# Designed miniproteins, single chains, part 44

Each design is a single chain, and the fold is of that chain. pLDDT is the mean over its residues in the fold that is shown.

## One batch from the design tools (miniprotein)

Design m1594
Fold by ESMFold2-Fast:
Structure m1594 (fold): chain A 66 residues (1-66)
Amino acid sequence: AMELIKKGSEALKKGDYETAKKYFEEAIKEDPNNPLAWEGLAVVYEKMGDKEKAKEAREKAEEANK
């Protein structure tokens, strides 16, 4: 999961939002309780202009951080 989060963050830095999204989605599949993966996905959705999905991903990050 951590390696996928790192790859997602690097893709975000490069502006490759589709690649970043795929890495964060894979990180969530490995560990759905990892709040860092959900936070990363929320940032991707914000950068892509999907405010509703960004909000949903942030809410999932809060749930994962219990």
Scores: mean pLDDT 80

Design m1595
Fold by ESMFold2-Fast:
Structure m1595 (fold): chain A 88 residues (1-88)
Amino acid sequence: MEKAEELKKKAEEALKKGDYEKARKYLEEAKKEELKEIEERRREELKRAKSVTEITAVELRAIGEKIDVELEYEKKLKEIEEAEKKEK
């Protein structure tokens, strides 16, 4: 989990330095790590689920978390694009 947060911090540092290409790379890596951790957590929780209700709750939570990640990273990538355009 911590690795995704570290990559986000590196992306912010790169953006602050005007290194838009590195900022995008770090965000892409952070997104992959967060999605991987959501999937790993989903699989571990499914192993412990004892009822259809528990399985449904795990699946809905994982879907929601993945949607939130997709939306967050789409917005962050657009922010980098806008910052790059302002440089010109």
Scores: mean pLDDT 81

Design m1596
Fold by ESMFold2-Fast:
Structure m1596 (fold): chain A 77 residues (1-77)
Amino acid sequence: KKKENNEKIFKLLKETVADIDAYRAQAAKTENKESLLAEIDRVREELGKKFAEAMKNGDVKKAEESYKEAQARLDAL
């Protein structure tokens, strides 16, 4: 049901935000911090839009794929 799916998406969003904040804190300690922080902030913005759309549609799989994509992009930094 949409409500249960939205609860799952919201939980995944909270975990994703915590992961992004952890990457941002680590990037702030590096010599290339300006470029890294800008890229991390872009990933956060793109994810926020994708999660909002997933919640609107109750699409848990779309939220999970967006989370995986973000993790891959952050791991590449």
Scores: mean pLDDT 76

Design m1597
Fold by ESMFold2-Fast:
Structure m1597 (fold): chain A 79 residues (1-79)
Amino acid sequence: MSKEELEIEIIAALARMILAIAELMYSRASEEKQKELEPLLEELRKLTEEIDKAKTVEEAEELLKKAMELFKKIEEILK
C-alpha cells in the first residue's frame, strides 16, 4: 500500500468506529428516539461507504468531518 492508501484506510477505520458507537447508542435509545435517529444512522452508513471509496486523503478527511458532525447531531437527540 502507498502511504496515502494507508492513511485513507485508517480514516475509514475511524469512521467505522464512529458508526459502531452510534449503532450501540441507537440500540439503547427509546423507540421514539430510535425513529428520530434512523435517518441519521442511514446517512452515517452512507458516509462510511463513501470514505471506503475515497481516492485522496483530503476527500476521506472531508467525509470524516461530515460523519463527525452527524455523530454530534445523534448525541444531541439522545440528550
Scores: mean pLDDT 84

Design m1598
Fold by ESMFold2-Fast:
Structure m1598 (fold): chain A 79 residues (1-79)
Amino acid sequence: SGGRIVAELGLREALNYAKKGDIEKAISVLERALKGAQELGDTEAASILQETLDRVKKAKNKEEAIKALEDGLARVRSL
Protein backbone atom coordinates (compact mmCIF):
# COMPACT_ATOMS: atom_id res chain seq x y z
CA SER A 1 0.00 0.00 0.00
CA GLY A 2 1.00 3.66 -0.29
CA GLY A 3 0.95 3.95 3.50
CA ARG A 4 3.31 0.98 3.81
CA ILE A 5 5.75 2.58 1.33
CA VAL A 6 5.58 5.96 3.14
CA ALA A 7 6.11 4.21 6.52
CA GLU A 8 9.06 2.11 5.27
CA LEU A 9 10.80 5.14 3.71
CA GLY A 10 10.17 7.26 6.83
CA LEU A 11 11.42 4.53 9.19
CA ARG A 12 14.59 4.02 7.10
CA GLU A 13 15.28 7.80 7.08
CA ALA A 14 14.57 8.08 10.84
CA LEU A 15 16.88 5.11 11.52
CA ASN A 16 19.71 6.83 9.59
CA TYR A 17 19.28 9.99 11.72
CA ALA A 18 19.11 7.97 14.97
CA LYS A 19 22.36 6.16 14.05
CA LYS A 20 23.98 9.62 13.68
CA GLY A 21 22.63 10.60 17.13
CA ASP A 22 20.04 13.05 15.70
CA ILE A 23 17.02 11.80 17.65
CA GLU A 24 15.09 15.08 17.20
CA LYS A 25 15.30 14.74 13.40
CA ALA A 26 14.37 11.04 13.62
CA ILE A 27 11.21 12.08 15.55
CA SER A 28 10.38 14.80 12.95
CA VAL A 29 10.75 12.29 10.10
CA LEU A 30 8.46 9.80 11.91
CA GLU A 31 5.84 12.50 12.58
CA ARG A 32 5.84 13.40 8.86
CA ALA A 33 5.55 9.70 7.85
CA LEU A 34 2.68 9.22 10.36
CA LYS A 35 0.75 12.15 8.85
CA GLY A 36 1.35 10.70 5.35
CA ALA A 37 0.06 7.25 6.34
CA GLN A 38 -2.99 8.84 8.03
CA GLU A 39 -3.76 10.97 4.93
CA LEU A 40 -3.60 7.79 2.80
CA GLY A 41 -6.06 6.05 5.18
CA ASP A 42 -3.55 3.29 5.96
CA THR A 43 -4.64 2.61 9.55
CA GLU A 44 -2.28 -0.37 10.03
CA ALA A 45 0.85 1.51 8.85
CA ALA A 46 -0.21 4.59 10.88
CA SER A 47 -0.63 2.42 14.02
CA ILE A 48 2.91 0.97 13.66
CA LEU A 49 4.35 4.48 13.09
CA GLN A 50 2.53 5.91 16.14
CA GLU A 51 3.75 3.06 18.38
CA THR A 52 7.32 3.44 17.03
CA LEU A 53 7.19 7.25 17.54
CA ASP A 54 6.06 6.77 21.17
CA ARG A 55 8.91 4.28 21.77
CA VAL A 56 11.51 6.63 20.23
CA LYS A 57 10.23 9.55 22.39
CA LYS A 58 10.54 7.35 25.54
CA ALA A 59 14.02 6.04 24.59
CA LYS A 60 16.65 6.83 27.24
CA ASN A 61 19.58 6.50 24.82
CA LYS A 62 20.44 6.19 21.12
CA GLU A 63 20.54 2.37 21.28
CA GLU A 64 16.91 2.16 22.54
CA ALA A 65 15.77 4.57 19.78
CA ILE A 66 17.57 2.48 17.12
CA LYS A 67 15.96 -0.73 18.44
CA ALA A 68 12.48 0.85 18.37
CA LEU A 69 13.04 1.99 14.76
CA GLU A 70 14.41 -1.42 13.65
CA ASP A 71 11.39 -3.17 15.28
CA GLY A 72 8.99 -0.71 13.57
CA LEU A 73 10.67 -1.26 10.19
CA ALA A 74 10.37 -5.07 10.58
CA ARG A 75 6.64 -4.72 11.44
CA VAL A 76 5.95 -2.46 8.43
CA ARG A 77 7.82 -4.89 6.11
CA SER A 78 5.57 -7.73 7.35
CA LEU A 79 2.46 -5.83 6.06
Scores: mean pLDDT 89

Design m1599
Fold by ESMFold2-Fast:
Structure m1599 (fold): chain A 65 residues (1-65)
Amino acid sequence: SIEEETALAMARMHAWAIGAELEEEERDGKLVLTIYTKTEEDYELAKRFGKRIEETTGLEVEVKL
């Protein structure tokens, strides 16, 4: 879907910007994006990005440290 493509593009851009790893996962037939961060500072920034992506696209974004 356009929403999934948009969420993935946003997640890839933000993950690249902070040097984080992005994983695509399917749970209960839905795409879930997980951003893996290495520092508490990047974790807080990635959570902010994740909320923006969820608000824009309705897709689930997880952030892990």
Scores: mean pLDDT 83

Design m1600
Fold by ESMFold2-Fast:
Structure m1600 (fold): chain A 80 residues (1-80)
Amino acid sequence: GPALEFIKKKAPRSLKEELAKLTDPIEALKLIIDHIKKTIEKNKDNPVAVALAKKELEKAEKALKLLEAGDYEGAIKALE
């Protein structure tokens, strides 16, 4: 569906193979959220990278809550 396609398009290149196997936009977003959290942890000494990753995490977590509520259109908007 449109939400899953948009999520896959916005995702990091390193997750391409893992995301290609997923058909559920909720599972796809959970994978992306986990990746962002690991990126924040790895880049603790880079405040600019951490700030950018935290902003993407906030968008992804908001989109996840909207998807879990059945708001696919709101989820896409939250990821923009």
Scores: mean pLDDT 83

Design m1601
Fold by ESMFold2-Fast:
Structure m1601 (fold): chain A 68 residues (1-68)
Amino acid sequence: SLADEIFATAARIAELLAEARKRGQDEVVTPEASALVTRIANLNAELWGLPPLPEIKDLPIQTRPAPA
């Protein structure tokens, strides 16, 4: 299901963030991280009936939540 795909993508992102935090890094900037962020954004867009977002390259995954 769409929810299962979102969960699986989020779990993979969480693994990358956990490893980055273990090494004292504040963010992950890799092609894999960029692809995962694009994937989860597109899965969320599909959940809300929105068109898919264009592919974003070298997009960082933050290891801390946004301050908002």
Scores: mean pLDDT 68

Design m1602
Fold by ESMFold2-Fast:
Structure m1602 (fold): chain A 58 residues (1-58)
Amino acid sequence: DTRTLVALKEGEELLREAEKKGNKEAIELAQRAIDLAKQGDIDSASELLKKAKEVLEK
């Protein structure tokens, strides 16, 4: 599923960025989003990815 692949790639990229910045909240959100995407819960994964981006942009 293309949506699953996109969510996993975005989650991994956000996780790496969060780890570089040492932002624990963004790390947890990105990791949870990856786990949900692996389960096929793409809508919940997308919401957590959006929150991780918002936390990283602060």
Scores: mean pLDDT 81

Design m1603
Fold by ESMFold2-Fast:
Structure m1603 (fold): chain A 68 residues (1-68)
Amino acid sequence: MEELRRAIEEAAARASPEARAHLEKALAAAEAGDFDAAMEHLQAAEAAGLPAEDVRRLSALIEELVRA
């Protein structure tokens, strides 16, 4: 969880305001244990212009939390 939070904060610092709003919702969903909602918000951030590299990194971290 801490690694995901850090990665989202780093991505949000470089993201557009719209993508940042989706990233904040993705983090809140992941912290609540709703990883399906977290992935939906991450896909919304991608649609809002989040770079593919950031999407891949954050997806991998969310998948690792589901696997744990």
Scores: mean pLDDT 84

Design m1604
Fold by ESMFold2-Fast:
Structure m1604 (fold): chain A 55 residues (1-55)
Amino acid sequence: MRVFDLSDLTPEQQAALGAAVQAAIDRALKEGLSDEEINRRVLDVIEAQLAAHRA
């Protein structure tokens, strides 16, 4: 991932990204997903958030 993409986010957007990642982890843990699947979900959330902010 490019550091540049995070630099495009405001402090509020960075906080929202952190909250979204934490919510995804909490949800995946409640669903009983494996560590690999949790990691996949977290990366997907990060990619989606960064794509939305760039679009």
Scores: mean pLDDT 72

Design m1605
Fold by ESMFold2-Fast:
Structure m1605 (fold): chain A 58 residues (1-58)
Amino acid sequence: MVRELQERVAEELNALIAETAERLAAAPSEAERRAILDELGLQATALLARLEAEIAAL
């Protein structure tokens, strides 16, 4: 169901944000922090695209 999918995507986003915050705190250089943020952006975009595609398939 759409609600279950939205809840799952929200859980994945929350976990991704929490993991990213921990990685950023541990990252010693600006270059590493930038790479972590770029990775977060790509993963978040993929999750949103997946949610949109699943909703469109209903």
Scores: mean pLDDT 78

Design m1606
Fold by ESMFold2-Fast:
Structure m1606 (fold): chain A 64 residues (1-64)
Amino acid sequence: SAAVEEEIDRLFRAWGLVVEGIKAAEEGDYEKAEELLREAAKDPVVRETALRELEEVRRRKEEA
């Protein structure tokens, strides 16, 4: 159904933001990582994961 397809697309977009945020952090671009992970955290499906990754980015930025 169209509703299932919309949810799948939404999930892929949200997860894509998490992955891009993690990659940005691995490259040392903490500002970009924070922006991407904050955007991802708006989606309830990935929110918990995005917030954990955001906390890790903030920790690494503070120690850098």
Scores: mean pLDDT 84

Design m1607
Fold by ESMFold2-Fast:
Structure m1607 (fold): chain A 73 residues (1-73)
Amino acid sequence: LSEEQLEEIEIALIDMIYGLGKATNNLLEAAKMVIEFLKKSKSKKAQEHGKRVIEELISQLTPEEKAEVEKLL
């Protein structure tokens, strides 16, 4: 796999996690999964995309859930 192909796969995986989190109403777990994934990612574009997804997920969390996510950043 080229770096470009890996980047596309990483972005697609982030979008899948987001979509599943929304569909199942597991937004906190989706946010935690994206954060953990981004810690292992070497793609700047995937990291930028994931950051936007995390911001969208965090905006929908309770104050207590936001505090949990902020500890992981």
Scores: mean pLDDT 82

Design m1608
Fold by ESMFold2-Fast:
Order: sequence, then C-alpha cells, then structure tokens
Structure m1608 (fold): chain A 69 residues (1-69)
Amino acid sequence: SSMLEEIRKLAEEAIKLARELGADPSALEQLRKDLEQLIKLLEETKDEELAEQVKERLEGLVKKLKEEL
C-alpha cells in the first residue's frame, strides 16, 4: 500500500510540473484519468514488480520535468 501511495504522490507531482510547464488542461485531465486507472489496476492485481517499474518511470518523468523548469 505504501508503494501505491508513493506512486500517487509522484503522479500528482508530474501533473503539477506539467501544468507549470504550460501543458493543455484537457491533456492534463486525460493524463490524470489514465494514471488513476493504472493505479487502480496495480491495486487490484497486486503486481509488486509492475508497481516498482511504474514508480521508477514516474520518478524519471518528475526528474525530467523539473529539469525543464
């Protein structure tokens, strides 16, 4: 559960950073929906390996978005 909480925080940070970089609001809403669907899938399947991969990808995305600010 703590892994899913970290993934949710990373997803929220990525959306916040993308918004600060001027991403379109409709694109941000779609991204938020896609990420929530993915998180629900991870919670239902309890696939810890996939969850770790998703976390690593989101951490990389957040890092790249911060470098663009």
Scores: mean pLDDT 83

Design m1609
Fold by ESMFold2-Fast:
Structure m1609 (fold): chain A 66 residues (1-66)
Amino acid sequence: MEAEFEEMKRLALELAKETYGLNEEELEEAREAIEAMLAAAKAKIAAGDEATVKRVKKLLEELRKV
């Protein structure tokens, strides 16, 4: 699942950059925020939250369609 989280981070950053026209500093702040959100999801999955696994996979599929 680490590879899926890395792909989500990449796609989310690309979407944010294209949508808002972020500069380098703003892109770094967006990356940190995305990494924090993904770390929270990873913690829930490590605690056995199967529903979070399904939600992450669904969100990744939606991001791939953008």
Scores: mean pLDDT 78

Design m1610
Fold by ESMFold2-Fast:
Structure m1610 (fold): chain A 91 residues (1-91)
Amino acid sequence: HMPSEEELERDILLALGIMAEALGSPTAVKWFEKALELDPDNADAWLALGRAYLKQGKYEEAVKYFQKAIELDPSNEEARKLLKEAEEKLK
């Protein structure tokens, strides 16, 4: 199957978000949000958005996004690990 233009755009936006996140840039959130506009059921995008919020100290938002990632992909161990980390920060 040849990827659609929308799938390629989503993957590029996810890559841009990951790069921005590695640089500690708040623009990471914007790139992940754009990726989710193209594919709202992408568990990896929700996971990445949660991780970006976790790094910003926005733990309540991080928990919400990690829960969404787990809902879409219950087998994602990284999402469960990060959810627990964010929940521990709220105590």
Scores: mean pLDDT 81

Design m1611
Fold by ESMFold2-Fast:
Structure m1611 (fold): chain A 100 residues (1-100)
Amino acid sequence: SAAALAEAEKLLEEGKKLLEEGKKAYEAGDIEKAAELYRKAYEKYKEALSLLPPDHPLRDEILEGLEEIGKNAEKVGDKETMIEAGVTVALARMQRYLGL
C-alpha cells in the first residue's frame, strides 16, 4: 500500500503537469495538442485513482482533476475523453457511497 500510494502521488503530479500544459496549448490555439495532453492527463489520473482505496483523501483531488479534464476536453471537442472522465468520477463516487 505504501508503494501504491507513492505511485499514485507521482501519477497525480504528472497528470497535473499534463493538464496545465494542455491549457497552455489551448491558449496558444493548438487544439489538437491540447486534446492530446488532456487525454494523457486523464490516463494518469485514472491510473492514480485505481491505486487508492475508495475512501482515501487523495481520491477527492483526483476526482476534481478528472472533472476539470472533462470540461477542458469538451472545449476542444474530445467527447470521448469528456465522457470517460465523467463516468470515472461517477463510478468512483458511487463506490465510496456504497462502501465498495
Scores: mean pLDDT 88

Design m1612
Fold by ESMFold2-Fast:
Structure m1612 (fold): chain A 68 residues (1-68)
Amino acid sequence: DAHLQEGKALLAQGRYEEAVAAFERAIAADPDNAEAWQQLGRALARLGRMEEAREALARAYELDPSLR
């Protein structure tokens, strides 16, 4: 969706806090979007928010184990 693509662009630009917000909006629109959870985890890891990153990645892998 648009928020997922926005988040990916922000992440590529190093705008990690804004990327987190965009991925959270993507998840709000579709909470079963495993890619949005995975990208949220990656953005959180870049911010050093490792506990939250692990939680987001765990949700992604629960929804789609092939992302592991």
Scores: mean pLDDT 86

Design m1613
Fold by ESMFold2-Fast:
Structure m1613 (fold): chain A 80 residues (1-80)
Amino acid sequence: MSREEAERVREALLEAGESEGVAEAVERMLLVEGWSLGEVATALSTYYASRGDAERAAAYASLKDITDLDEFVEALRSLP
């Protein structure tokens, strides 16, 4: 994934109400650690489930099968 593509995901997460820390961690996972979009969605779902945020966990779990970047970014912006 390119830096510009990972920055688009970061901005979409910030627009969805995520903290800078979460958005930066996801950008690093995509750019440096080579994670897929589905792996990131699964990790965020697990993270929020572990913190008792069932609604956020379910929202991220719904993104786990998305492989297209543009579809993923639009889905992030549409999160409840």
Scores: mean pLDDT 83

Design m1614
Fold by ESMFold2-Fast:
Structure m1614 (fold): chain A 56 residues (1-56)
Amino acid sequence: KIEELVKKAEEAEKNGDYKTAARYYFEAMQAAIDAGDVETAREYGRKALEALEKYK
């Protein structure tokens, strides 16, 4: 299910929709936290912040 959220985020990035991409990356981070996967949560949290920096 995390993989589905990441795919949606990547597709949003491909379309230049960084706000939507950040939202899906934050949802993937939250799902990883719920699963106890701290490293995956950190990775997607970082990607969400990067997407927000590109948001215009």
Scores: mean pLDDT 81

Design m1615
Fold by ESMFold2-Fast:
Structure m1615 (fold): chain A 58 residues (1-58)
Amino acid sequence: SAAEKEAELERLEREAVRAYLAGDAERAVHLIRQQFELQGKPELGERAAAEARAAIAA
């Protein structure tokens, strides 16, 4: 359902932020990709994941 999809997106976003702040690049990348794939925007997910990886590496 739409409500289940929204709840999953909120869960993935919270976990991605936690991974990002913890410096866990692989987990952050994985979660960001899942968020954008669930929204039908995998190309944007790849760009966002690359930006998160670069920021963690800085």
Scores: mean pLDDT 86

Design m1616
Fold by ESMFold2-Fast:
Structure m1616 (fold): chain A 75 residues (1-75)
Amino acid sequence: NAMKERIEKVAEQTLKDMEKYKDDIKKLRLVTAQGIAELARLAKEGDPETAKVAREYAAKVRQKGDELIKEAEKK
């Protein structure tokens, strides 16, 4: 399913970019927000099963973002 593959690719790329910018809070916040927004767009275009997968990845991205921001704030 091309849409599910696209969602997975967006999530993987977002998580990689977040790890790359983990010490730059401004860039970390930006790439996290952009990734979540893209996953939300794909959820609106997909069927209910595809939307569920997109929301699950968006939740993982949000959780990872919160953890990385807290770690950056400690420094």
Scores: mean pLDDT 84

Design m1617
Fold by ESMFold2-Fast:
Structure m1617 (fold): chain A 77 residues (1-77)
Amino acid sequence: KPAEELFKKHPDDKEVLEAAIRYYYKQGNYEKTVEIAKKARELGIELSPETLKIVSDAAEKLGNEELARKYREEAEK
């Protein structure tokens, strides 16, 4: 609940976006997890390697192997 409120108020803040990504991943909402990561990239926000691995795992759970691979490769740089 607090992470959702912060995301609504500060949707362009890296720390808020990463917190929202972790929150939705823990809730099993993989679609929302990858959606927020896509928004961060559209805003030019560089996600941490730890967060990129979470997004990669979420994409894999959705069956999007190509997207999962791309995020995993970025996390390993």
Scores: mean pLDDT 79

Design m1618
Fold by ESMFold2-Fast:
Structure m1618 (fold): chain A 61 residues (1-61)
Amino acid sequence: SEEIKKLVEEAKKALEQGNYREALRNYSKAIDLAIENGDYETAQKLAELAGEALRKLREKQ
């Protein structure tokens, strides 16, 4: 979906800028939409990316 694509692009941009909290917010929204659409494969992939962003955020704290 266009909304999922936009959220993923915003999350990637946030990661490149070191904005891990913003990346997590965008990945979480994308995951929710993927689940709502029944796209569990995309949701799982995005959850792994969100987990990586969360790990980086926790290291920065």
Scores: mean pLDDT 83

Design m1619
Fold by ESMFold2-Fast:
Structure m1619 (fold): chain A 59 residues (1-59)
Amino acid sequence: SEELKEILREIAEELRAIGAALDGWLEGKSLEEMIERAREAAPGLSEERVREIAESFEV
């Protein structure tokens, strides 16, 4: 269904953002660089969500 496809697209964008932020974190990049990578990987996500994902690696 179209509804399921929309949900799956949103999940795919979240996963892309998480992967990009994780790669940045593993490379020792700054929070700002992780945010930018996640934003580029998932342009459909809100700036707030991208920031939350990147900040989750700051522990």
Scores: mean pLDDT 84

Design m1620
Fold by ESMFold2-Fast:
Structure m1620 (fold): chain A 87 residues (1-87)
Amino acid sequence: SVQEKIERLQAEVEALGDEMAASGELTPFQKGVLAAQAEYAAEIEGNEKARELAEKVKKEMEGDEEFKKGYEEGKKKIEEALKLEKE
């Protein structure tokens, strides 16, 4: 269901946020994926923490090509997950 996918994305956003806080080891690509997932979670559920995380990371990584690749990959994964909702 959409709710189950939203819950999974929320958990993934929280886990990635915790990894960012704990390690500082996220690559620009991984930050891109995180930003896309956080942005989706913010848009669907109105999660302010996810929205702030997405906005912060997008600003910090503006112009980074690897970040852009990660962001596009994250968006693609979300679109694929949404397609699975139908059939």
Scores: mean pLDDT 71

Design m1621
Fold by ESMFold2-Fast:
Structure m1621 (fold): chain A 74 residues (1-74)
Amino acid sequence: SVSRARELRDRGLEAYKAGNYEEAVRLFEEAARLAEGVDPELAARSLMLAGGSYDHMGDYERSRELLRRAGELR
């Protein structure tokens, strides 16, 4: 549900602020999956946040991939 996707995004933001980027990615990608087809803006924002988390981990290719996917949902 969208409510579950929002909860996962918020938990991802907590992990991100704690510097736990691997956990943040997992939570943001799950939020995007649940929001896909129902709330494209939430899905896109969640993918952007996952991309930012990959950037912090030095995985620039995956970061770029997720930012492109987020753009496709707008």
Scores: mean pLDDT 88

Design m1622
Fold by ESMFold2-Fast:
Structure m1622 (fold): chain A 119 residues (1-119)
Amino acid sequence: SLKLVESGGGTFKEGSSVTLSAQISGPVENILRVGWWRQAEGEPLKFVASISADGSKTRYAEDVKGRATISMDKAKKTLYLNLNNLRKEDTAVYYAVAYIMEDGVLRILFGEGVQLTVV
């Protein structure tokens, strides 16, 4: 019932910036945080950033700190990731993620992902 649909991917030049978006649909009750993870070819799935459901608290992976900004538009139910000064190492599939707390158990829902390619 809850679904995350990513957009804003594509092919971008090294040194440019991109904004990835994720539309959140369905019930948002029990969402603790939303965020972004990424997976480059042949690499493990890695955390990128997260933001609390109330928008007050953000967390960033060290390799993107200072280059990434996570934000949310609650009225539009849209999650954003802005990446500045793109590097070839930013090439990955990016997944929007919802962290859901139900009956004391943390559940994690991933979107289907969007490809970012840096050339």
Scores: mean pLDDT 89

Design m1623
Fold by ESMFold2-Fast:
Structure m1623 (fold): chain A 72 residues (1-72)
Amino acid sequence: MEEELKKLDEEAKELAEQIKASKDEEEKKELLKKGLELEIEAARLALPTLSEEERAAAERRIAELEEKIEAL
């Protein structure tokens, strides 16, 4: 679990560098979408380790991130 979260964090950092380097607005949107998808994946991986209350908050956060992807 922790090792998987670390890999997702490393991927997120790489995406941030790519976003900075990109001059194409459409490419930036695709990279931002990938970043949001990684955040959702990390949150889902954490769900089994959370309390019931924390899980409910994480599920609401996932829904919020999914809406942001759809708005891109």
Scores: mean pLDDT 78

Design m1624
Fold by ESMFold2-Fast:
Structure m1624 (fold): chain A 67 residues (1-67)
Amino acid sequence: GPETVYLVAYREAKEAALSAGLSEEEAERLAQEFGKRMADAVAKGDVEEVRRIREEFYEELRRLAAK
């Protein structure tokens, strides 16, 4: 269900952010945003939105990790 999608996406994003050297607070923010966006897109069956959300997340992560 949506809760499973949220949790899986949340954990993926949090691990990626922490591994990139972001603070726990920033990693938590990104993880919550990514989880919610992914859960919503999957619930709507919007495959294109899922792809866009993933691309935007990793682009934002790259920008934040460079600071």
Scores: mean pLDDT 86

Design m1625
Fold by ESMFold2-Fast:
Structure m1625 (fold): chain A 107 residues (1-107)
Amino acid sequence: SLEEEIEKLIEELKKLAKELGDDSLIKTAETLEEYFKTMKEEKDKEKFKENAELALDIIDKAIEQIDLYLKENPDLSEEKKKLLEEAKKLLEELKKKIEELAKEKLE
C-alpha cells in the first residue's frame, strides 16, 4: 500500500541519517515518522491535512539544507556526497508519496 511505501522510505531515511551521523537529518526522519503516524490514525480530514502540510514543509527544508551543505562543502568525501544525495532522493520520493496519499484522502 502507499502507506507501507511511505513507512519503508521513512525507515530507510532514518537508517541513512544514522550512517551519516547527521543529527539534524535523524531528527527530521523521527519527526516525519510522528507526523505520518498521526496522518494514519487521524479520521478528521483537516487534522490529516495539517500533518501532511507539516511533513511536506520539513521535507522541503531538509532538501534545501542538504543542497546548501553540498554547495558550501565541495571538499566532502565522495562517499559522504553519495550518502547525502541518497538522502535527498529518499526525501524527494517521500514528498511524492505523501502528496499522492493527501490527494487520495482529500480529493
Scores: mean pLDDT 86

Design m1626
Fold by ESMFold2-Fast:
Structure m1626 (fold): chain A 84 residues (1-84)
Amino acid sequence: REATRLALRIAAELAGKGKEEEAREELERLLKEGKISQEAYDAGLGLLETLELFRKWIYDPEYQQRLKERSEELKKLAEELEKL
């Protein structure tokens, strides 16, 4: 559907620029103006939330700390395997 394509394009373009909040505002404006359907709006929001979680997951200090801890665990396992 044209409306779904428009919503997903706006979400992808603005999220790609780090403008997730502006993307949400634009989708809400288009919904209020009747230019996109509720389904298109929900699809656009779903994409934005997925991209926001992905960025938080990669660049979040908490994720960076967990990645470091996991790397140390993997290093320890590799050292244990070398002794076999």
Scores: mean pLDDT 70

Design m1627
Fold by ESMFold2-Fast:
Structure m1627 (fold): chain A 89 residues (1-89)
Amino acid sequence: SNEEKGRQYLLKGERAYQEGDYETALRYYLKAAEYFEEAGNYEMAGKALNFAGEAAEKLGDTKLAEELYKKSGEYYEKAGNLEAAKEAY
């Protein structure tokens, strides 16, 4: 399922991030967000985009990080999680 694929890519992204491979982490987190969005799981899509933003910051791509944090906030709003949305920016 798209939900299972989202979780698989989220775990791969977390492993890459822990290993310092921020380029791979970013790619996997973006894939996770895509699958969670297709599954209608906006909470997990927002979370994956937030992690993608952190990976982009580690790569020095401040513009991409800001765009990803904004998208994360939008997905948290769709999920009804206003507290997480405020923190995402």
Scores: mean pLDDT 88

Design m1628
Fold by ESMFold2-Fast:
Structure m1628 (fold): chain A 68 residues (1-68)
Amino acid sequence: GKELFDFAVERVEGLIKEVEKYNPEAAKKIRDLLEQARKALEAGDFDTAWRLIVEANRLAKKELEKEK
């Protein structure tokens, strides 16, 4: 599982960097969700971690689609 989560987090971090160019407020919000997801993973709450990663990805995609 390590590789899958690491890859997903790295991808979302890349999206956050792009979002930050257009909307730094949104980028901060998405980063907060990633931190929460990491905390949930450490606590063993895989369902919560997955939900948070999906939400972060969705928000980043929404912002980028609007600006692209």
Scores: mean pLDDT 78

Design m1629
Fold by ESMFold2-Fast:
Structure m1629 (fold): chain A 60 residues (1-60)
Amino acid sequence: GASKEAIEKIEEYAKMLGLSKETLEKAKKLLDEGGSAKEIAELLGISEDTAKYLLKLAKK
């Protein structure tokens, strides 16, 4: 699964952005399964660069 640090960061972004629990769970699944930065960025409404950062944390 995704690292604890990546999960913590994604939950923090979800809270700051007012994302639904459903969107947060989908984002966690993409991090766990090695989804693309583009998919995560589109799902969360964040920049692709931020999504790449989250994926890098997940692979630590």
Scores: mean pLDDT 74

Design m1630
Fold by ESMFold2-Fast:
Structure m1630 (fold): chain A 79 residues (1-79)
Amino acid sequence: MEELKKKAEETNSAEDWAKLGQAYALQGKLEEAEEWAKKALEIDPNNANAWRALGMVYAEQGDFEKAEEYFEKARELEE
């Protein structure tokens, strides 16, 4: 976790921020996960992993409609 955070702070890349968002979502730290995913999207709105991180956050919160929307967005960008 700390290693991913330091890397994202050093690189300031959408991919590293998205990776951090996913890691926080897996740990159940949903507020921070959403913050990092949104930061990734501010840098690159076409980053599939950032949309997937948002999907994970909303799925964990029980908002399956938004989760599905964000996962679909990620899938469209990966192809």
Scores: mean pLDDT 82

Design m1631
Fold by ESMFold2-Fast:
Parts: sequence; structure tokens; C-alpha cells
Structure m1631 (fold): chain A 58 residues (1-58)
Amino acid sequence: VKEKADEIAKKVLAAKNVEEAKKIAYEEVTKLVKEKKLSDDDAQEITAKVIEALDKLT
């Protein structure tokens, strides 16, 4: 879970612009929640990491 959160955050930070970063963030988080059947804690940790990465880009 933490490894997946870090991978998504890294992808978001590697995006060429904020719009692309937002698209990557929502697609990866939505996909992971649907496919992995994450616990609330895991989903919250992934979401927090993605938001943190987006804030750095903005």
C-alpha cells in the first residue's frame, strides 16, 4: 500500500503540467481503490500522498 502510494505520487510529480498531474492522480487512485479493495486507512494514506504531490506541483 505505502509502495503504491509512493509510486502514484512519483508519477504525479513526473507529470509535465498540473492538468496532467491531476488526471494521473485521479485515474491511479480510482483504479487502485476499485481493484485492490483497500481499507479506509490505506485509501486515506494513498489520497494524502497524492494530494501532497499535487500541492508541490501547484
Scores: mean pLDDT 69

